# Ledger of designs, part 68: designed miniproteins, single chains, continued (5)

Each design is a single chain, and the fold is of that chain. pLDDT is the mean over its residues in the fold that is shown.

## One batch from the design tools (miniprotein)

Design m18344
Fold by ESMFold2-Fast:
Structure m18344 (fold): chain A 84 residues (1-84)
Amino acid sequence: MDELKEKLAKAVEELGEFHPEVIELLKKLSYEMGKEWGKKYPLEEIEKAVERALEILSTMLSPEELEIEKEGYEAFLKGAREGH
């Protein structure tokens, strides 16, 4: 996970936050985080937390930014379900 965070930080610096490679790394990091959460927390609580996070983000982000966040949370939920 820390290696993925370092790769993501470098990719953002070199390519910019909306580059396809950066978005792919974000999705991979979200998936791995989801797997760790799925091992520790009930899946129902994780799904509720994601729903709430997206609701809050929908009030603050543009539609384009919100779609990127949704893709990240979909990867996170996939990881959580597989980690359970």
Scores: mean pLDDT 78

Design m18345
Fold by ESMFold2-Fast:
Formats: C-alpha cells, structure tokens, sequence
Structure m18345 (fold): chain A 80 residues (1-80)
C-alpha cells in the first residue's frame, strides 16, 4: 500500500524494499538531497514503481541498477 510505504521511516522502508528484492548499494547526501543507489534486478516492476513513487514524494533521488548496469559500473571502475 503506497500510503503505508509513504509513512514508514527510512529504515522500515529500506527493510520493506530488501524483502521485495530491492537492495541498497549506496546512500549519500548531496546539496541537501538524499540519494540512494539500488539494485532492482531481483524486484518486480510493481514493487520498483511503488518504491520509486514513495522516494519521489519524500524528495529522495534514486538510481536504479539492473544486472547489466551493475556489470558496466564495475568495468568503469566508478569511484565510491
């Protein structure tokens, strides 16, 4: 339920996401905006859309990585 997800604290929301196959890879703040990098390769499209909608409403920017993007990121030696 979108309303339940929107009212969760960040830790509970991330736990829900992990249970749905959305894995947090990196979290940081930039210019006062919370940014999350997520592995969504194992999640359903519906769960990805729900999480994205909640993040957007909270002003959180997300980067969704699928298996191919994770592989490319490793090859590019992207700095942590």
Amino acid sequence: DLAELYNMDKESLLKWAEEKGIKLLKEWEEDGVTKLELDVSKASEEDIQLFTAVALKRGIEIEKLYGDELRKKAEQVKAE
Scores: mean pLDDT 72

Design m18346
Fold by ESMFold2-Fast:
Structure m18346 (fold): chain A 109 residues (1-109)
Amino acid sequence: MCQNAKEQALEKFKEISEKLLPKLNETSSHYNVKYSELIAKQCNVSVSLVLSYFNNPELFIQNLSEKSICVFKTAFHLTILEFNLSGTDELPKLEKLVKELEVCIQQDD
């Protein structure tokens, strides 16, 4: 289960990274702050860490933690907002993946 959840999350993060990376340094019209800064603040991580995950999505899985899951979840929500995907199945799929990843962290002690 955990390997499958990690593989699905990595594939999804790569998809998000391709769409959102060009916009990470742009100011969000909805939040009036840069997307990278918004993600960093929401997850209590550095902007440099957020950028490192987007530049190398495999680091997200290698360093899987509550903070890395927060970065993934927040980036996915921002992608839904930016591309007007709020009415699609993407949000329920994200929430399921996040729950599966949280279980994987708990199993690793």
Scores: mean pLDDT 74

Design m18347
Fold by ESMFold2-Fast:
Structure m18347 (fold): chain A 66 residues (1-66)
Amino acid sequence: MSKVEQVTKEVIKYVEEELKKNPDMPRSELVFLAMKKIHESGLSTEDQGLVSKEVVDYINELLEKR
């Protein structure tokens, strides 16, 4: 598994757990928390971009199902 794939899975799990703790959390706060987690991962700027795209797409899908 690539580092990008590993970090993407970790950030997605983190977002799901945060949403479970606060189901009314605004999209902007979820995105902010996800971006902070991605920045803390130590990935290159290019790889952070790839993870960010995947995670934002997932957050959008998750919130559409609310």
Scores: mean pLDDT 81

Design m18348
Fold by ESMFold2-Fast:
Structure m18348 (fold): chain A 84 residues (1-84)
Amino acid sequence: SELEREIAELKKIIEEAEKNPEDREQVIKYTAAKLRLIGIEIDRWLTASEEEIEKEAEKVKEKYGEEKAKKVRENMKRLVARAK
């Protein structure tokens, strides 16, 4: 119940951040929410993080272009490095 609610909140954060890709704070929230959601679902977050970062960057590239994808990838890498 609580976990299901948390997943729903994370998805809302992701959707709101995707609407404002120029906003640094929104990009940070997007990156953090994506990494947390991956961790919750797989329970192999630290091991799978490199693969998931590239996958998410590819999605952003297709929807928003390469500059946005590069920014998302760099922010995700920084968050993973700080979490370890």
Scores: mean pLDDT 74

Design m18349
Fold by ESMFold2-Fast:
Structure m18349 (fold): chain A 106 residues (1-106)
Amino acid sequence: SVTVTQSPTSLTVLEGETATITLTLSVPVSDLEIEWFKNGVLVIRNGKRVNASDRFSARVVSPTTVELTISNATLEDSGLYVGQAYDPATGEGVLGEGSLLTVVPR
């Protein structure tokens, strides 16, 4: 079975700074589809932006680790971010616990 750990649980950044959220998996990222949701809305799938500005990126940083990075943060970027690992071979999806991002004015 796939195990997912998401960190941090909450983070606060100043407007214009970079926020990073990490998803760690019990199996290689290459075997899975990785999706990122903001307030329940899909924003990135497998490193491809679906509903996100170019300030958003998701990258594989190790065989078992994916990072969501939000550069030049805006107040609108505040919200609950959840990573999901989906196994297309089994049809099983596992959600991370979520990360609450708070962007504060500079």
Scores: mean pLDDT 88

Design m18350
Fold by ESMFold2-Fast:
Structure m18350 (fold): chain A 80 residues (1-80)
Amino acid sequence: DAERAAREVEEAAKAADKAETAEKEAGYTIRAMGEGLHGGLTPEGGRAAAEAGKEAAKKAKTKGGKLGGKAGENSALGAM
């Protein structure tokens, strides 16, 4: 059924858009974490921040905008 296939494609496109937005917001969270670890000045601190950011991005892809919303809120608090 072409209609069902079209709906699946539309859902996939919406999921991709949500994942892209969530990844962008997760990037801001990684930056905020990087600033928190800046005082450490160790390569290990940078790696830990990158690992945490990857985990956040992974969850954002699965949960769509929900985890992305949390990342955005964290970034806003960092800007204040």
Scores: mean pLDDT 55

Design m18351
Fold by ESMFold2-Fast:
Structure m18351 (fold): chain A 106 residues (1-106)
Amino acid sequence: AVEFIEENPDNPFLALQVVRDLLAQGKYDEAIKAAELLAERHPEFQARAYLIIGEAYMKKGDYEKAAEWFKKAIEVNPNNKRARDLLAEAYEKLGKTEEAQKVRDA
């Protein structure tokens, strides 16, 4: 999967599709690695890649890492409502109710 992205570095939309397919298949560690490579090769896709990494960590139950990656996605694209909604969900899973509310109110 990651080798496919390395062999096709000039097509970020195809790389993004591979990452989404891995996530849909429950191959979370492969999806994370592929998304990291997408962000490295195509900086213009960093926000999307970081969002997918966060979603993969949510699926793995690693809510602390998920929150970290959603914050990174928001730093790259502050208008990303999806990342803010997912960050709030990660905070709620961690019992950080005040932090979740602040993100939703932003």
Scores: mean pLDDT 84

Design m18352
Fold by ESMFold2-Fast:
Structure m18352 (fold): chain A 56 residues (1-56)
Amino acid sequence: LQKLANDPSVTEIWVEGSSITLETAKLLKPGIKLVENGAYTSIPPDAQAVLKQKNA
């Protein structure tokens, strides 16, 4: 996931069974859409807030 966070060509990241930390969320470029076939509840609330801010 961190490798994808540093790739400027990445627009979507599929998250299944991955633990996204607050640090990883901060490293993701603005506009990256996280797509998962599961509940975002697996991602810490602080990380979710950062991701929503970057994708707003």
Scores: mean pLDDT 59

Design m18353
Fold by ESMFold2-Fast:
Structure m18353 (fold): chain A 80 residues (1-80)
Amino acid sequence: MEKLSQEELADALLLEIARRMEQQGKTSLQDLLDELRNLSQKEVLEILKELFPNLKLSQKEASEIRKIAIKRVEEILSLL
């Protein structure tokens, strides 16, 4: 079983939310950022467990992963 870093988990979360939003016709970085900000800690944990069913993840770690994903999108938007 491959151990993923918090950064790799943040990337997985970001890609999964982007995929779900694409299904709704929303593909802008701003829409992605807004969706990430609206995710609860519980929703982040549930998404990550769906992607990685054998992953042991605390609520604290899920919160940190969400924060990393949000910061990444904010940094990209700041360059535009």
Scores: mean pLDDT 80

Design m18354
Fold by ESMFold2-Fast:
Structure m18354 (fold): chain A 96 residues (1-96)
Amino acid sequence: SNIEKARKYIEEAKKKLEEEDYEGAIKALEEAIKELKKLELSEEQKKLLLEAEIQIGLARMALALNMEELAKKQLEEAIELLEKAIKLAEEELARK
């Protein structure tokens, strides 16, 4: 499912962050967002995805300024936002 693919990409992003591969983490999170966008999303889920995209954009800017610690925190926030979006999507599917 698209949810399972998104979860796999989020786990990949977590591993990339542990390796200090911030570009790899960003790519994995962008793939997770692409999979989630294939779902019919609620307004709350769309807001979480938009907030995650903003955090990823901020992380790219932080990396350009060699602010790796800030970039890491922004990517960790993006992961939390996407995990919340997945939980809401799973809860919605369980009610059907």
Scores: mean pLDDT 87

Design m18355
Fold by ESMFold2-Fast:
Structure m18355 (fold): chain A 70 residues (1-70)
Amino acid sequence: SSSIQKEVDDSFDRMQISIAKQASEEKQIAYVKQLVEQGKIDTAEKLAKVVSKVDEELAKKMQEIIDKYK
């Protein structure tokens, strides 16, 4: 996370970052599902904790999946 100074060009860049985050979100969710299906609950929880520092909403979605497998 870096502060952007240009107002006009920033909106396009932020849109591209949002699209990339959404693609990454699907991959992270799929990985968490695989971990919990393998019984690696602790590993999945550690991953959600790391993600929470970068994307709190994604971390909550990951945690909801983990909680269903407890």
Scores: mean pLDDT 70

Design m18356
Fold by ESMFold2-Fast:
Structure m18356 (fold): chain A 74 residues (1-74)
Amino acid sequence: SSEEIAKIEEIISNLEKDIHKVQEEIRELQEKASKSSGKEKIKLEIHILFYQAVLSSSQGLIEKLKEKKKELES
């Protein structure tokens, strides 16, 4: 129904906003890591890997939601 489609669109919109924030955090961490050394650099690289994993999972969820939305529209 149009109500269910609207709910999916709202969830996708919220996830896309969260992705933008995570992408900004990754960029800031990458800049900080490039200026760091030793154990501090390793810690920053671990944080980057964590955020990259979150980003990948969130992007995958959006794609699945978009596919389900298309099924409801057909």
Scores: mean pLDDT 88

Design m18357
Fold by ESMFold2-Fast:
Structure m18357 (fold): chain A 87 residues (1-87)
Amino acid sequence: MKEKEKEEKIRKVEEEIRKEAERLREEGKLDRESTAELVLEGMARAMEILGKEEEAEELRELLEKLRNKEISLEEAAEGVRRIAARL
């Protein structure tokens, strides 16, 4: 039963992220940076739901650094690849 709740929560996160992306696209605000931020937020929330707190924290750190312009899109993508490689 708890596994079904996790799957439903992840599906809801994916739906919310897709809706926000479409909304930004309609407003002409969907660019590479806003897309990367949405992906990082969605991945962090999914990792939290799955109980992967360390991975979730790293994804949130990448998101914060990207929002603060401390890292490039390319560096954020590299960080995501490193996290994914150990999943």
Scores: mean pLDDT 80

Design m18358
Fold by ESMFold2-Fast:
Structure m18358 (fold): chain A 89 residues (1-89)
Amino acid sequence: MSLLETIEQEIEKVKKAAKDPSVSTEEVLAKIEHLGALVHTYALIEKADFSTIEEISELFLKAAQAAKNKDVKSLEKYLDKILELVKSI
């Protein structure tokens, strides 16, 4: 399994956790942090440009804020945008 396929699977896990009322906000945030580490590792390996890395980092900050606010719709939007940018690398 490629790192990109792992990132796609982890994004789906974050979305599922965010929609599950039994999952705490802290657990969702931990999953977002883990996803962030994977995405930044992928960007480093693939030698992504700094502007793409900055956009991804900003989207992760927005995703974390959406998770804290329990705004599932905004969280999904930011995660989808992160995946779009990762696929562009």
Scores: mean pLDDT 87

Design m18359
Fold by ESMFold2-Fast:
Structure m18359 (fold): chain A 81 residues (1-81)
Amino acid sequence: SATDKALGHLAAFAAHAMEEVRRGLISRETGLAAFRQMVAEAVARSGVPQALADALLAVVEEGLRNDLSAEELRARLEALI
């Protein structure tokens, strides 16, 4: 479904952004802002429920704050999907 595709894309993007933040290529602020925009679009256009969107955002915010590995962040996001 469009929802499943959007959720998979969000998880993959979050893992990639986490790796870029860990490598010092982008700031946590930049990565989080980009992820928030993608989540908002997935809710608006792909049928992602707001409650799930809020849960995904909370996990990414915690992951960026605590410098989680890309693999751990992806695993936590996939557990919500």
Scores: mean pLDDT 85

Design m18360
Fold by ESMFold2-Fast:
Structure m18360 (fold): chain A 69 residues (1-69)
Amino acid sequence: MREVDEKALELERKIAEEAGLTRDMPFDERIAKVREALEKYEKEGADPEAIERLRQSVDRDEQARKAAS
């Protein structure tokens, strides 16, 4: 795996843990919490490549949700 992908996965796990994300959480609420956490970590100087990778993943999930609706 690319090093950036590993950092993105680690950041994702940290966000999920701190924001209390669960699989049973409504999709819209999960996306909102992840976006808020990403903005916070970006302001705190987190790895911009990891932030961008997670934003791309979130955007794809949101687009897929809209396409399926």
Scores: mean pLDDT 72

Design m18361
Fold by ESMFold2-Fast:
Structure m18361 (fold): chain A 77 residues (1-77)
Amino acid sequence: PPPLPPEFSLERALEDLRKLLEALDPRNLEQAHAAADYVLAEHAEYWNVPEEEVRRWRPVLHEEAERLFAERLRKKE
């Protein structure tokens, strides 16, 4: 089995989300939430994050996506 990074954490998922939202420039909250869900799915598949951790991370990433989306809206004009 491939080695899991010893420093794997929610913080890395949040960084991936920030990068994805910056690249995608979401138009609405649904797109921001979809980006969060995409990051969660990627971490589950490629980093073998347990389902329980993914469920715990989901609300945190959705909140961060909403926060980042609001920040981008303020700067976008």
Scores: mean pLDDT 73

Design m18362
Fold by ESMFold2-Fast:
Structure m18362 (fold): chain A 103 residues (1-103)
Amino acid sequence: SQEEAIQRSVEIVEELEREALRLMEEFNLSEEDKELVRAVFEEVKKAIEDQSKSLPESLQESFYSIGAVVTAAFGKKPGVEPPSEEELRALLEETVAFIRSVS
């Protein structure tokens, strides 16, 4: 059902949020940067729950950028070397800088 699909989508977004915030904590990013990421996830969850609300393109790009960093950090793809700690930090800092620029 549509209600079950909405609930499942929110649960997926909440799990992605937990993983993103965990990664930010591990790399000692500021509480200010964590609040920017929390704000993106809050708007995404609101858009999912309010089916009449469309996300601005900048928020969609922010969300997808966060998802890409989380996938790079925790996703295991056969035949692909995991990114180094320095590469993960650079990706995370670049993603946060982008979110700041469009906020």
Scores: mean pLDDT 79

Design m18363
Fold by ESMFold2-Fast:
Structure m18363 (fold): chain A 88 residues (1-88)
Amino acid sequence: MKLYKPDEELLKVLKEAGATKDYYTPAEIVNAFLNYVRKHKLRHPDPEKANVVDVSDTPLGKILGVDEIDLRDLSPLFEAIKKYSKEV
């Protein structure tokens, strides 16, 4: 299983989400992302958009490079992991 060492920008977001490690699996980063979303109440209130997360105006959105993320397509998160971390 491959581990990722986040750069300072990504690590700051992960630690704000309650993550305490220096090395992460992709699954651990996804869990930290979901904790961040829950902590900041970023989920869309409309049931038809229940999978849409508004990350505009957040440090997470700047790392992802998007204003919204669909929880059914985490491609922006995986691209951010590759850009803001080193595979170990």
Scores: mean pLDDT 79

Design m18364
Fold by ESMFold2-Fast:
Structure m18364 (fold): chain A 69 residues (1-69)
Amino acid sequence: AGPEGAKYGRLAAEAGRAGDAAAASKYGQMAHDNATTPEGARSGKAAAEAGAAGDASAIATMGHQAHLT
């Protein structure tokens, strides 16, 4: 992922671990939008979808995958 995509993926994972589903969803979406690889985009999208569903545990996992570092 590009620097912006990796940064937002990391922020999504941190928010998910803190139990902030809304912030994790927002950062997951930003990681998807700024991804430079299909894997990064897929993980960012999954984090945003998990955030919309209110699943903080899934958000943390998918946010970490979107970070890819």
Scores: mean pLDDT 66

Design m18365
Fold by ESMFold2-Fast:
Structure m18365 (fold): chain A 68 residues (1-68)
Amino acid sequence: MLDQKIAERIPKIEKMIDEVAKELGVTLSEKEKQEILSTVLQAIRENPNMTDEEIREIIRKKIEEIAK
Protein backbone atom coordinates (compact mmCIF):
# COMPACT_ATOMS: atom_id res chain seq x y z
CA MET A 1 0.00 0.00 0.00
CA LEU A 2 2.79 2.49 0.89
CA ASP A 3 4.67 1.45 -2.30
CA GLN A 4 1.60 2.39 -4.39
CA LYS A 5 1.52 5.93 -2.90
CA ILE A 6 5.26 6.29 -3.57
CA ALA A 7 4.82 4.98 -7.14
CA GLU A 8 2.25 7.74 -7.84
CA ARG A 9 5.04 10.30 -7.24
CA ILE A 10 7.51 8.71 -9.71
CA PRO A 11 6.54 10.82 -12.81
CA LYS A 12 6.90 14.05 -10.79
CA ILE A 13 10.26 12.92 -9.37
CA GLU A 14 11.52 12.00 -12.87
CA LYS A 15 10.54 15.51 -14.05
CA MET A 16 12.41 17.04 -11.08
CA ILE A 17 15.53 14.99 -11.92
CA ASP A 18 15.44 16.32 -15.50
CA GLU A 19 14.85 19.91 -14.31
CA VAL A 20 17.70 19.85 -11.74
CA ALA A 21 20.10 18.21 -14.24
CA LYS A 22 19.28 20.98 -16.74
CA GLU A 23 19.83 23.67 -14.06
CA LEU A 24 23.26 22.16 -13.24
CA GLY A 25 24.18 21.70 -16.94
CA VAL A 26 24.65 17.95 -16.42
CA THR A 27 23.71 15.25 -18.94
CA LEU A 28 22.62 12.06 -17.13
CA SER A 29 22.67 8.54 -18.56
CA GLU A 30 19.57 6.35 -18.07
CA LYS A 31 21.47 4.35 -15.42
CA GLU A 32 22.40 7.53 -13.51
CA LYS A 33 18.74 8.69 -13.65
CA GLN A 34 17.65 5.29 -12.24
CA GLU A 35 20.24 5.53 -9.42
CA ILE A 36 18.99 9.03 -8.48
CA LEU A 37 15.34 7.88 -8.65
CA SER A 38 16.14 4.88 -6.40
CA THR A 39 17.87 7.17 -3.86
CA VAL A 40 14.87 9.53 -3.77
CA LEU A 41 12.37 6.65 -3.45
CA GLN A 42 14.36 5.23 -0.52
CA ALA A 43 14.34 8.67 1.18
CA ILE A 44 10.54 8.96 0.68
CA ARG A 45 10.07 5.46 2.19
CA GLU A 46 11.94 6.71 5.30
CA ASN A 47 9.94 9.99 5.34
CA PRO A 48 6.65 9.76 3.35
CA ASN A 49 5.79 13.39 4.25
CA MET A 50 8.92 14.71 2.49
CA THR A 51 8.23 17.98 0.62
CA ASP A 52 8.97 18.58 -3.09
CA GLU A 53 11.72 21.03 -2.06
CA GLU A 54 13.40 18.39 0.16
CA ILE A 55 13.22 15.90 -2.73
CA ARG A 56 14.77 18.49 -5.10
CA GLU A 57 17.63 18.99 -2.59
CA ILE A 58 18.33 15.21 -2.51
CA ILE A 59 18.31 15.12 -6.34
CA ARG A 60 20.71 18.10 -6.55
CA LYS A 61 23.21 16.53 -4.13
CA LYS A 62 23.09 13.16 -5.92
CA ILE A 63 23.61 14.75 -9.37
CA GLU A 64 26.56 16.78 -8.00
CA GLU A 65 28.12 13.54 -6.64
CA ILE A 66 27.67 11.77 -10.02
CA ALA A 67 29.01 14.77 -12.01
CA LYS A 68 32.36 14.73 -10.14
Scores: mean pLDDT 79

Design m18366
Fold by ESMFold2-Fast:
Order: C-alpha cells, then sequence, then structure tokens
Structure m18366 (fold): chain A 82 residues (1-82)
C-alpha cells in the first residue's frame, strides 16, 4: 500500500471516529484502548518474525493502528444492530 493510500485511509478513519465521538457512541478511552491493543498485537507479530526489516516493522505498526480504529467502528455498528 502506498504512503498516499495510508494517509487517505487514516484521514477517513479519523473523520469516522470524530463523528462517532460527536454522536456519543465512542469515548476517548475506547479509542485509546483499541490503539493500545493494536500496539501489543504489532509487537507480538514483530517478535514472532525477528527477520522482518525495520521499514516493514514501522509499516506494520501504522497499519495495525489503522485496523484497530476500523474494528472499533465496525464493532460499534454491530452493537447498535444487536
Amino acid sequence: MTAEQIELAQQKVQELVAQAKAAGVLTDEDIARAVEEARKTVEALIAANPDTPEEVKEEMRRYLELLAQQRLLTQQALAEEA
């Protein structure tokens, strides 16, 4: 994925997170927890793959943080249906 694609995805996720916070369906604590869990997952994956290049490790950290925020939004949408 290109840096431009990552930047656009981050912008869209930030917009959705801001909207969810404004609607009162997400808190800063929920977002912080999701990001922290993503960081733990990234570090575990890096530790399991010690031959991973440093550049790839940095990309993995950014990507998994983005995925964690997307998952939080998806889980919130599913909870509203339940």
Scores: mean pLDDT 72

Design m18367
Fold by ESMFold2-Fast:
Structure m18367 (fold): chain A 60 residues (1-60)
Amino acid sequence: MEVTEEEVLAQVQRYGAEKVLAAAREGVRTMEASGDAALAAHAREDLEQVERLLRKLGLL
């Protein structure tokens, strides 16, 4: 799943930064539990992108 800055900002406005971060972390756990290392790696990259954007905005 591709995550854009605009999409992350829209989700933060709707759900709040903590919920967006929690959802991204849940995604990583779910993909890791699936046993698919490639999906887990993509989910971790999405989480890192979310954390980077939240930190840049001072919301982390």
Scores: mean pLDDT 77

Design m18368
Fold by ESMFold2-Fast:
Structure m18368 (fold): chain A 100 residues (1-100)
Amino acid sequence: VDDKIEEIIEALKEHIAEIQKLQEQGLIDKATADELIALYQQAIKALENKDYEEAIANLDRIIALYREIQAKTTDPEIKEQLNVHILELERMKEVLEKIL
C-alpha cells in the first residue's frame, strides 16, 4: 500500500510541474494555477498523514476546478491536457477508495 501512495504523491508532484509550465505558457492564469497548486499540496499533505478521505476530497476539488477551466476555454489543446489530468486523478481516487 505504501508503494502505491508514494506513486500517487509523485504523480501529483508531476501534475504541479505541468501546471507551472501551463501558467508560464499563458495557457492558465496565475490565480487559477496558484489555486490548483494549493489543492495539490493539500492532497499530498493528506496522503503523507494517511488521511485518505481528505486526500480524495482534495482530488475531487481539483477535478471540479479543471472542469470549470475546460468550460471557460475554447482551446482544444488545453481541454485535452486538462482531460489527461482529470483521468489520472480519477484513477488515483479509485486506488485510495480501495484502501479505505
Scores: mean pLDDT 85

Design m18369
Fold by ESMFold2-Fast:
Structure m18369 (fold): chain A 91 residues (1-91)
Amino acid sequence: IRLEVGVERDGVWEWRPLGDFDTLSDLMRAALDALRAAQAAGERVTLTITTPSTVLSGLAGAELVVEAQLEGFKVSETRVEGNTVTITFEP
């Protein structure tokens, strides 16, 4: 399972990989850490999750949305493209 972060500054998106994970719990931890870092910087952030299957990607994305909302993050957009889920958050 691959996780990438995109950060928006003045309408420009900068993308970097966060890692590859064997479990959803490890991915959730990494994703939430990235969200907290972006929030501290006042940045709008997008996370992408890529897995071997569309169903697993959808599940991982849904779990990230729930976990992020429980932590007080606001989800602005969720997009699914094949086996990749993209979730955009407000700062």
Scores: mean pLDDT 75

Design m18370
Fold by ESMFold2-Fast:
Structure m18370 (fold): chain A 103 residues (1-103)
Amino acid sequence: DPAKLLEQEKARLEELNELILKALRERGLWTPEVEKRLEELRKELDENNESEVTKLALLNAELLGELLRAFGEYNIKTLKELIEFLRKKGLDEVADHLEKNSK
């Protein structure tokens, strides 16, 4: 059922979004500058009539990018390398979520 698959994908992306936001806030990385940039991205995605799944995926990618940049990481090429890096930094909940969705 395509509708059920989309609903499950949306739920997984919403859970990932919450985990990344929590990680950023706990590390003092959720700054007014980052918040404003995410608000501007959300507005752009809304104006382009992007689906909720697409919006969540792109917002999660931007938030994850902020987290990686804060650690000085710019050379992750594979999902496996990303998961290993996140575990090394103590971001096990984000790493576990990504690993579960890569199967």
Scores: mean pLDDT 80

Design m18371
Fold by ESMFold2-Fast:
Structure m18371 (fold): chain A 66 residues (1-66)
Amino acid sequence: GDAEKAALEQELEELEREAVRRILAGELSDAQVAKAGAHLRQAREAIEAGDLDTARAHIAEARTYL
């Protein structure tokens, strides 16, 4: 529902901010940046499409590279 979508949007935004902070601090390899970025982008696209299960899967995968 709308509450679940809003919660996932907030979780994705917080994770994107964390990824940017870690990139700027030099904490991530180029491979980690590429993989995390790809999954974060796929999660955003899934949220916009209303595919919340796919969004959760990509958020979980992005976390493994951060």
Scores: mean pLDDT 87

Design m18372
Fold by ESMFold2-Fast:
Structure m18372 (fold): chain A 112 residues (1-112)
Amino acid sequence: SKEKEKIIDEALDEINDVLLDLVKKIRTSTPAEAIQAVDDATDRIKKIIRDLGEKLDVPKETERLIKLVDEKTAQIKEKIAAGDLAGAEKLVDDLAAQIHLRFELIKNEIKE
């Protein structure tokens, strides 16, 4: 369905915007502010994923994505706390890539 593909693309674009804003905040904020920005981004991304999962009726894939976000954002906060901002940014990029791949898999399942 082209309508379902549009919903997936819009969710991915919104998540990418959140992650781009997060990278800027990691670069320009104090460590405490950067950690808060990770928590805020995590909550926003999880909401987008849950809303998408309800619209598409894909609860198992939604659960997997939420777990991925929680695991990766915990690692990002650890890197920020350690002063490894380059490592934190790399983990944000890795999260973005993994979310993109999972959304493409959901699109392929909906086409079948």
Scores: mean pLDDT 87

Design m18373
Fold by ESMFold2-Fast:
Structure m18373 (fold): chain A 94 residues (1-94)
Amino acid sequence: SRLLEVLVRIVESIDEASEEELEYAKESVEKALEVIIKILEKQFDKTSKNLTEEEKKEEIYNFLVALFDELYELGLLTEEERKEAIELIKKLIE
C-alpha cells in the first residue's frame, strides 16, 4: 500500500519514535496512524499545558488533515488514500 509506505516513512523521520513503534507501524495503515497520533499526543502534553483534552484532539486532527491534504496536493497520495487516512484518524482520535 502506498499510503502505508508514506506513513512508515513519516514514522521513520520522527526522532521520538522507538524501533518497536516503527515495527508496529509497518503492520497496517491503522497501526501507523496510531503511532503518529500517540507521538503527537505526547508532544502536545509536553508543550500545551493550557489546552483541554478536547482542544488537543481537535489540534491533532486539524494538523493531520492539513498534512494529508498537502501530501495529496504533492501527488504522494491518491484521493482514496487521503479519504482512508482521514476516516481512520477520526476513528482513532474520537
Scores: mean pLDDT 83

Design m18374
Fold by ESMFold2-Fast:
Structure m18374 (fold): chain A 63 residues (1-63)
Amino acid sequence: SLAMEVRKLADEIVEDPSKKEELEKEIQELIKRASEVERALAVMSLGVIASLNGFELSEDTGR
């Protein structure tokens, strides 16, 4: 699912923060191509991972 794919990319940011900008762009492109429901679940998953691991997402992520 989109939520699982987005979660994998978010986990990669946690493992290597130097890749944050590149991986966040990839996440944004995946979200843009998603259905409304899949987009909502993906954004929710990102928010949980970001909150638990202490990194901040860009303003455009999940729009």
Scores: mean pLDDT 71

Design m18375
Fold by ESMFold2-Fast:
Structure m18375 (fold): chain A 69 residues (1-69)
Amino acid sequence: SAMLKRAKDLLRTNLLMAGLDQAQADAIVAALEPEIAATLAALKAQGRSDLEAIGTAAFAAYKKALAAL
């Protein structure tokens, strides 16, 4: 979906800004894609806006990725 792509792109951009290379960022995005998709579905079911859902899902994934490093 377009929302999932935007959330993945936002996560990737933030990982690159944190100093990870493209291959590392892509691997993390791929690993966290099911969790991002589930978070987006849950937030949409709660009536959250697309922008809020995208930002929330991407930020949660980013925090989880950094905690695992």
Scores: mean pLDDT 87

Design m18376
Fold by ESMFold2-Fast:
Structure m18376 (fold): chain A 72 residues (1-72)
Amino acid sequence: MVTIEDIKKVIDENSERVEEQMKRGREEAERLRKELEEQGHSESEIVAREIGVILRTIGDILDWAAAEAAAR
């Protein structure tokens, strides 16, 4: 059974991969910002959407780490 401690261990042991995934998430958020600015969205709407991208990236990292922990 996968535990929170198992997930934390996978993240800690794979910090470079986690950093790369976070970098990709930030790049996606920056691209989305430019698109929304071109469409005339407000700064508060853009920030909310950027936060959404980062939260999804964190969720993807956690899902991946849980799958890796389960495969051990």
Scores: mean pLDDT 83

Design m18377
Fold by ESMFold2-Fast:
Structure m18377 (fold): chain A 111 residues (1-111)
Amino acid sequence: MEALEKGKEAFEKKDYETAVLYYERALQEEKDPEKLLEAYENLGKAYEELGNLSLAIGYYTKAAEIALNELKDVEKAIEFYKKAAELAKKSGNELLAKYYEEKVEKLKKEM
């Protein structure tokens, strides 16, 4: 998908605002779960770089849901939920951090 590729190019140039616009376009045009996961992960990274931790957490959580429910990739889901917990702690939201940490521990017990 060209929008996803252009988003990555903008991100590599540290143009995070432009990267977000292309990744959001990729979400509108893409139906493949693997590419949707990549777009959500990259939106999480871009918003993290922009300092919008709330949106970054939301997008990493969407990536975790696709990994778990559509791709059956428990390990990737754990990675994204760990990232969401880390960013929740960084933003001072201890309850949200605990929520994602508990999701991680539950998924690890199922591996």
Scores: mean pLDDT 88

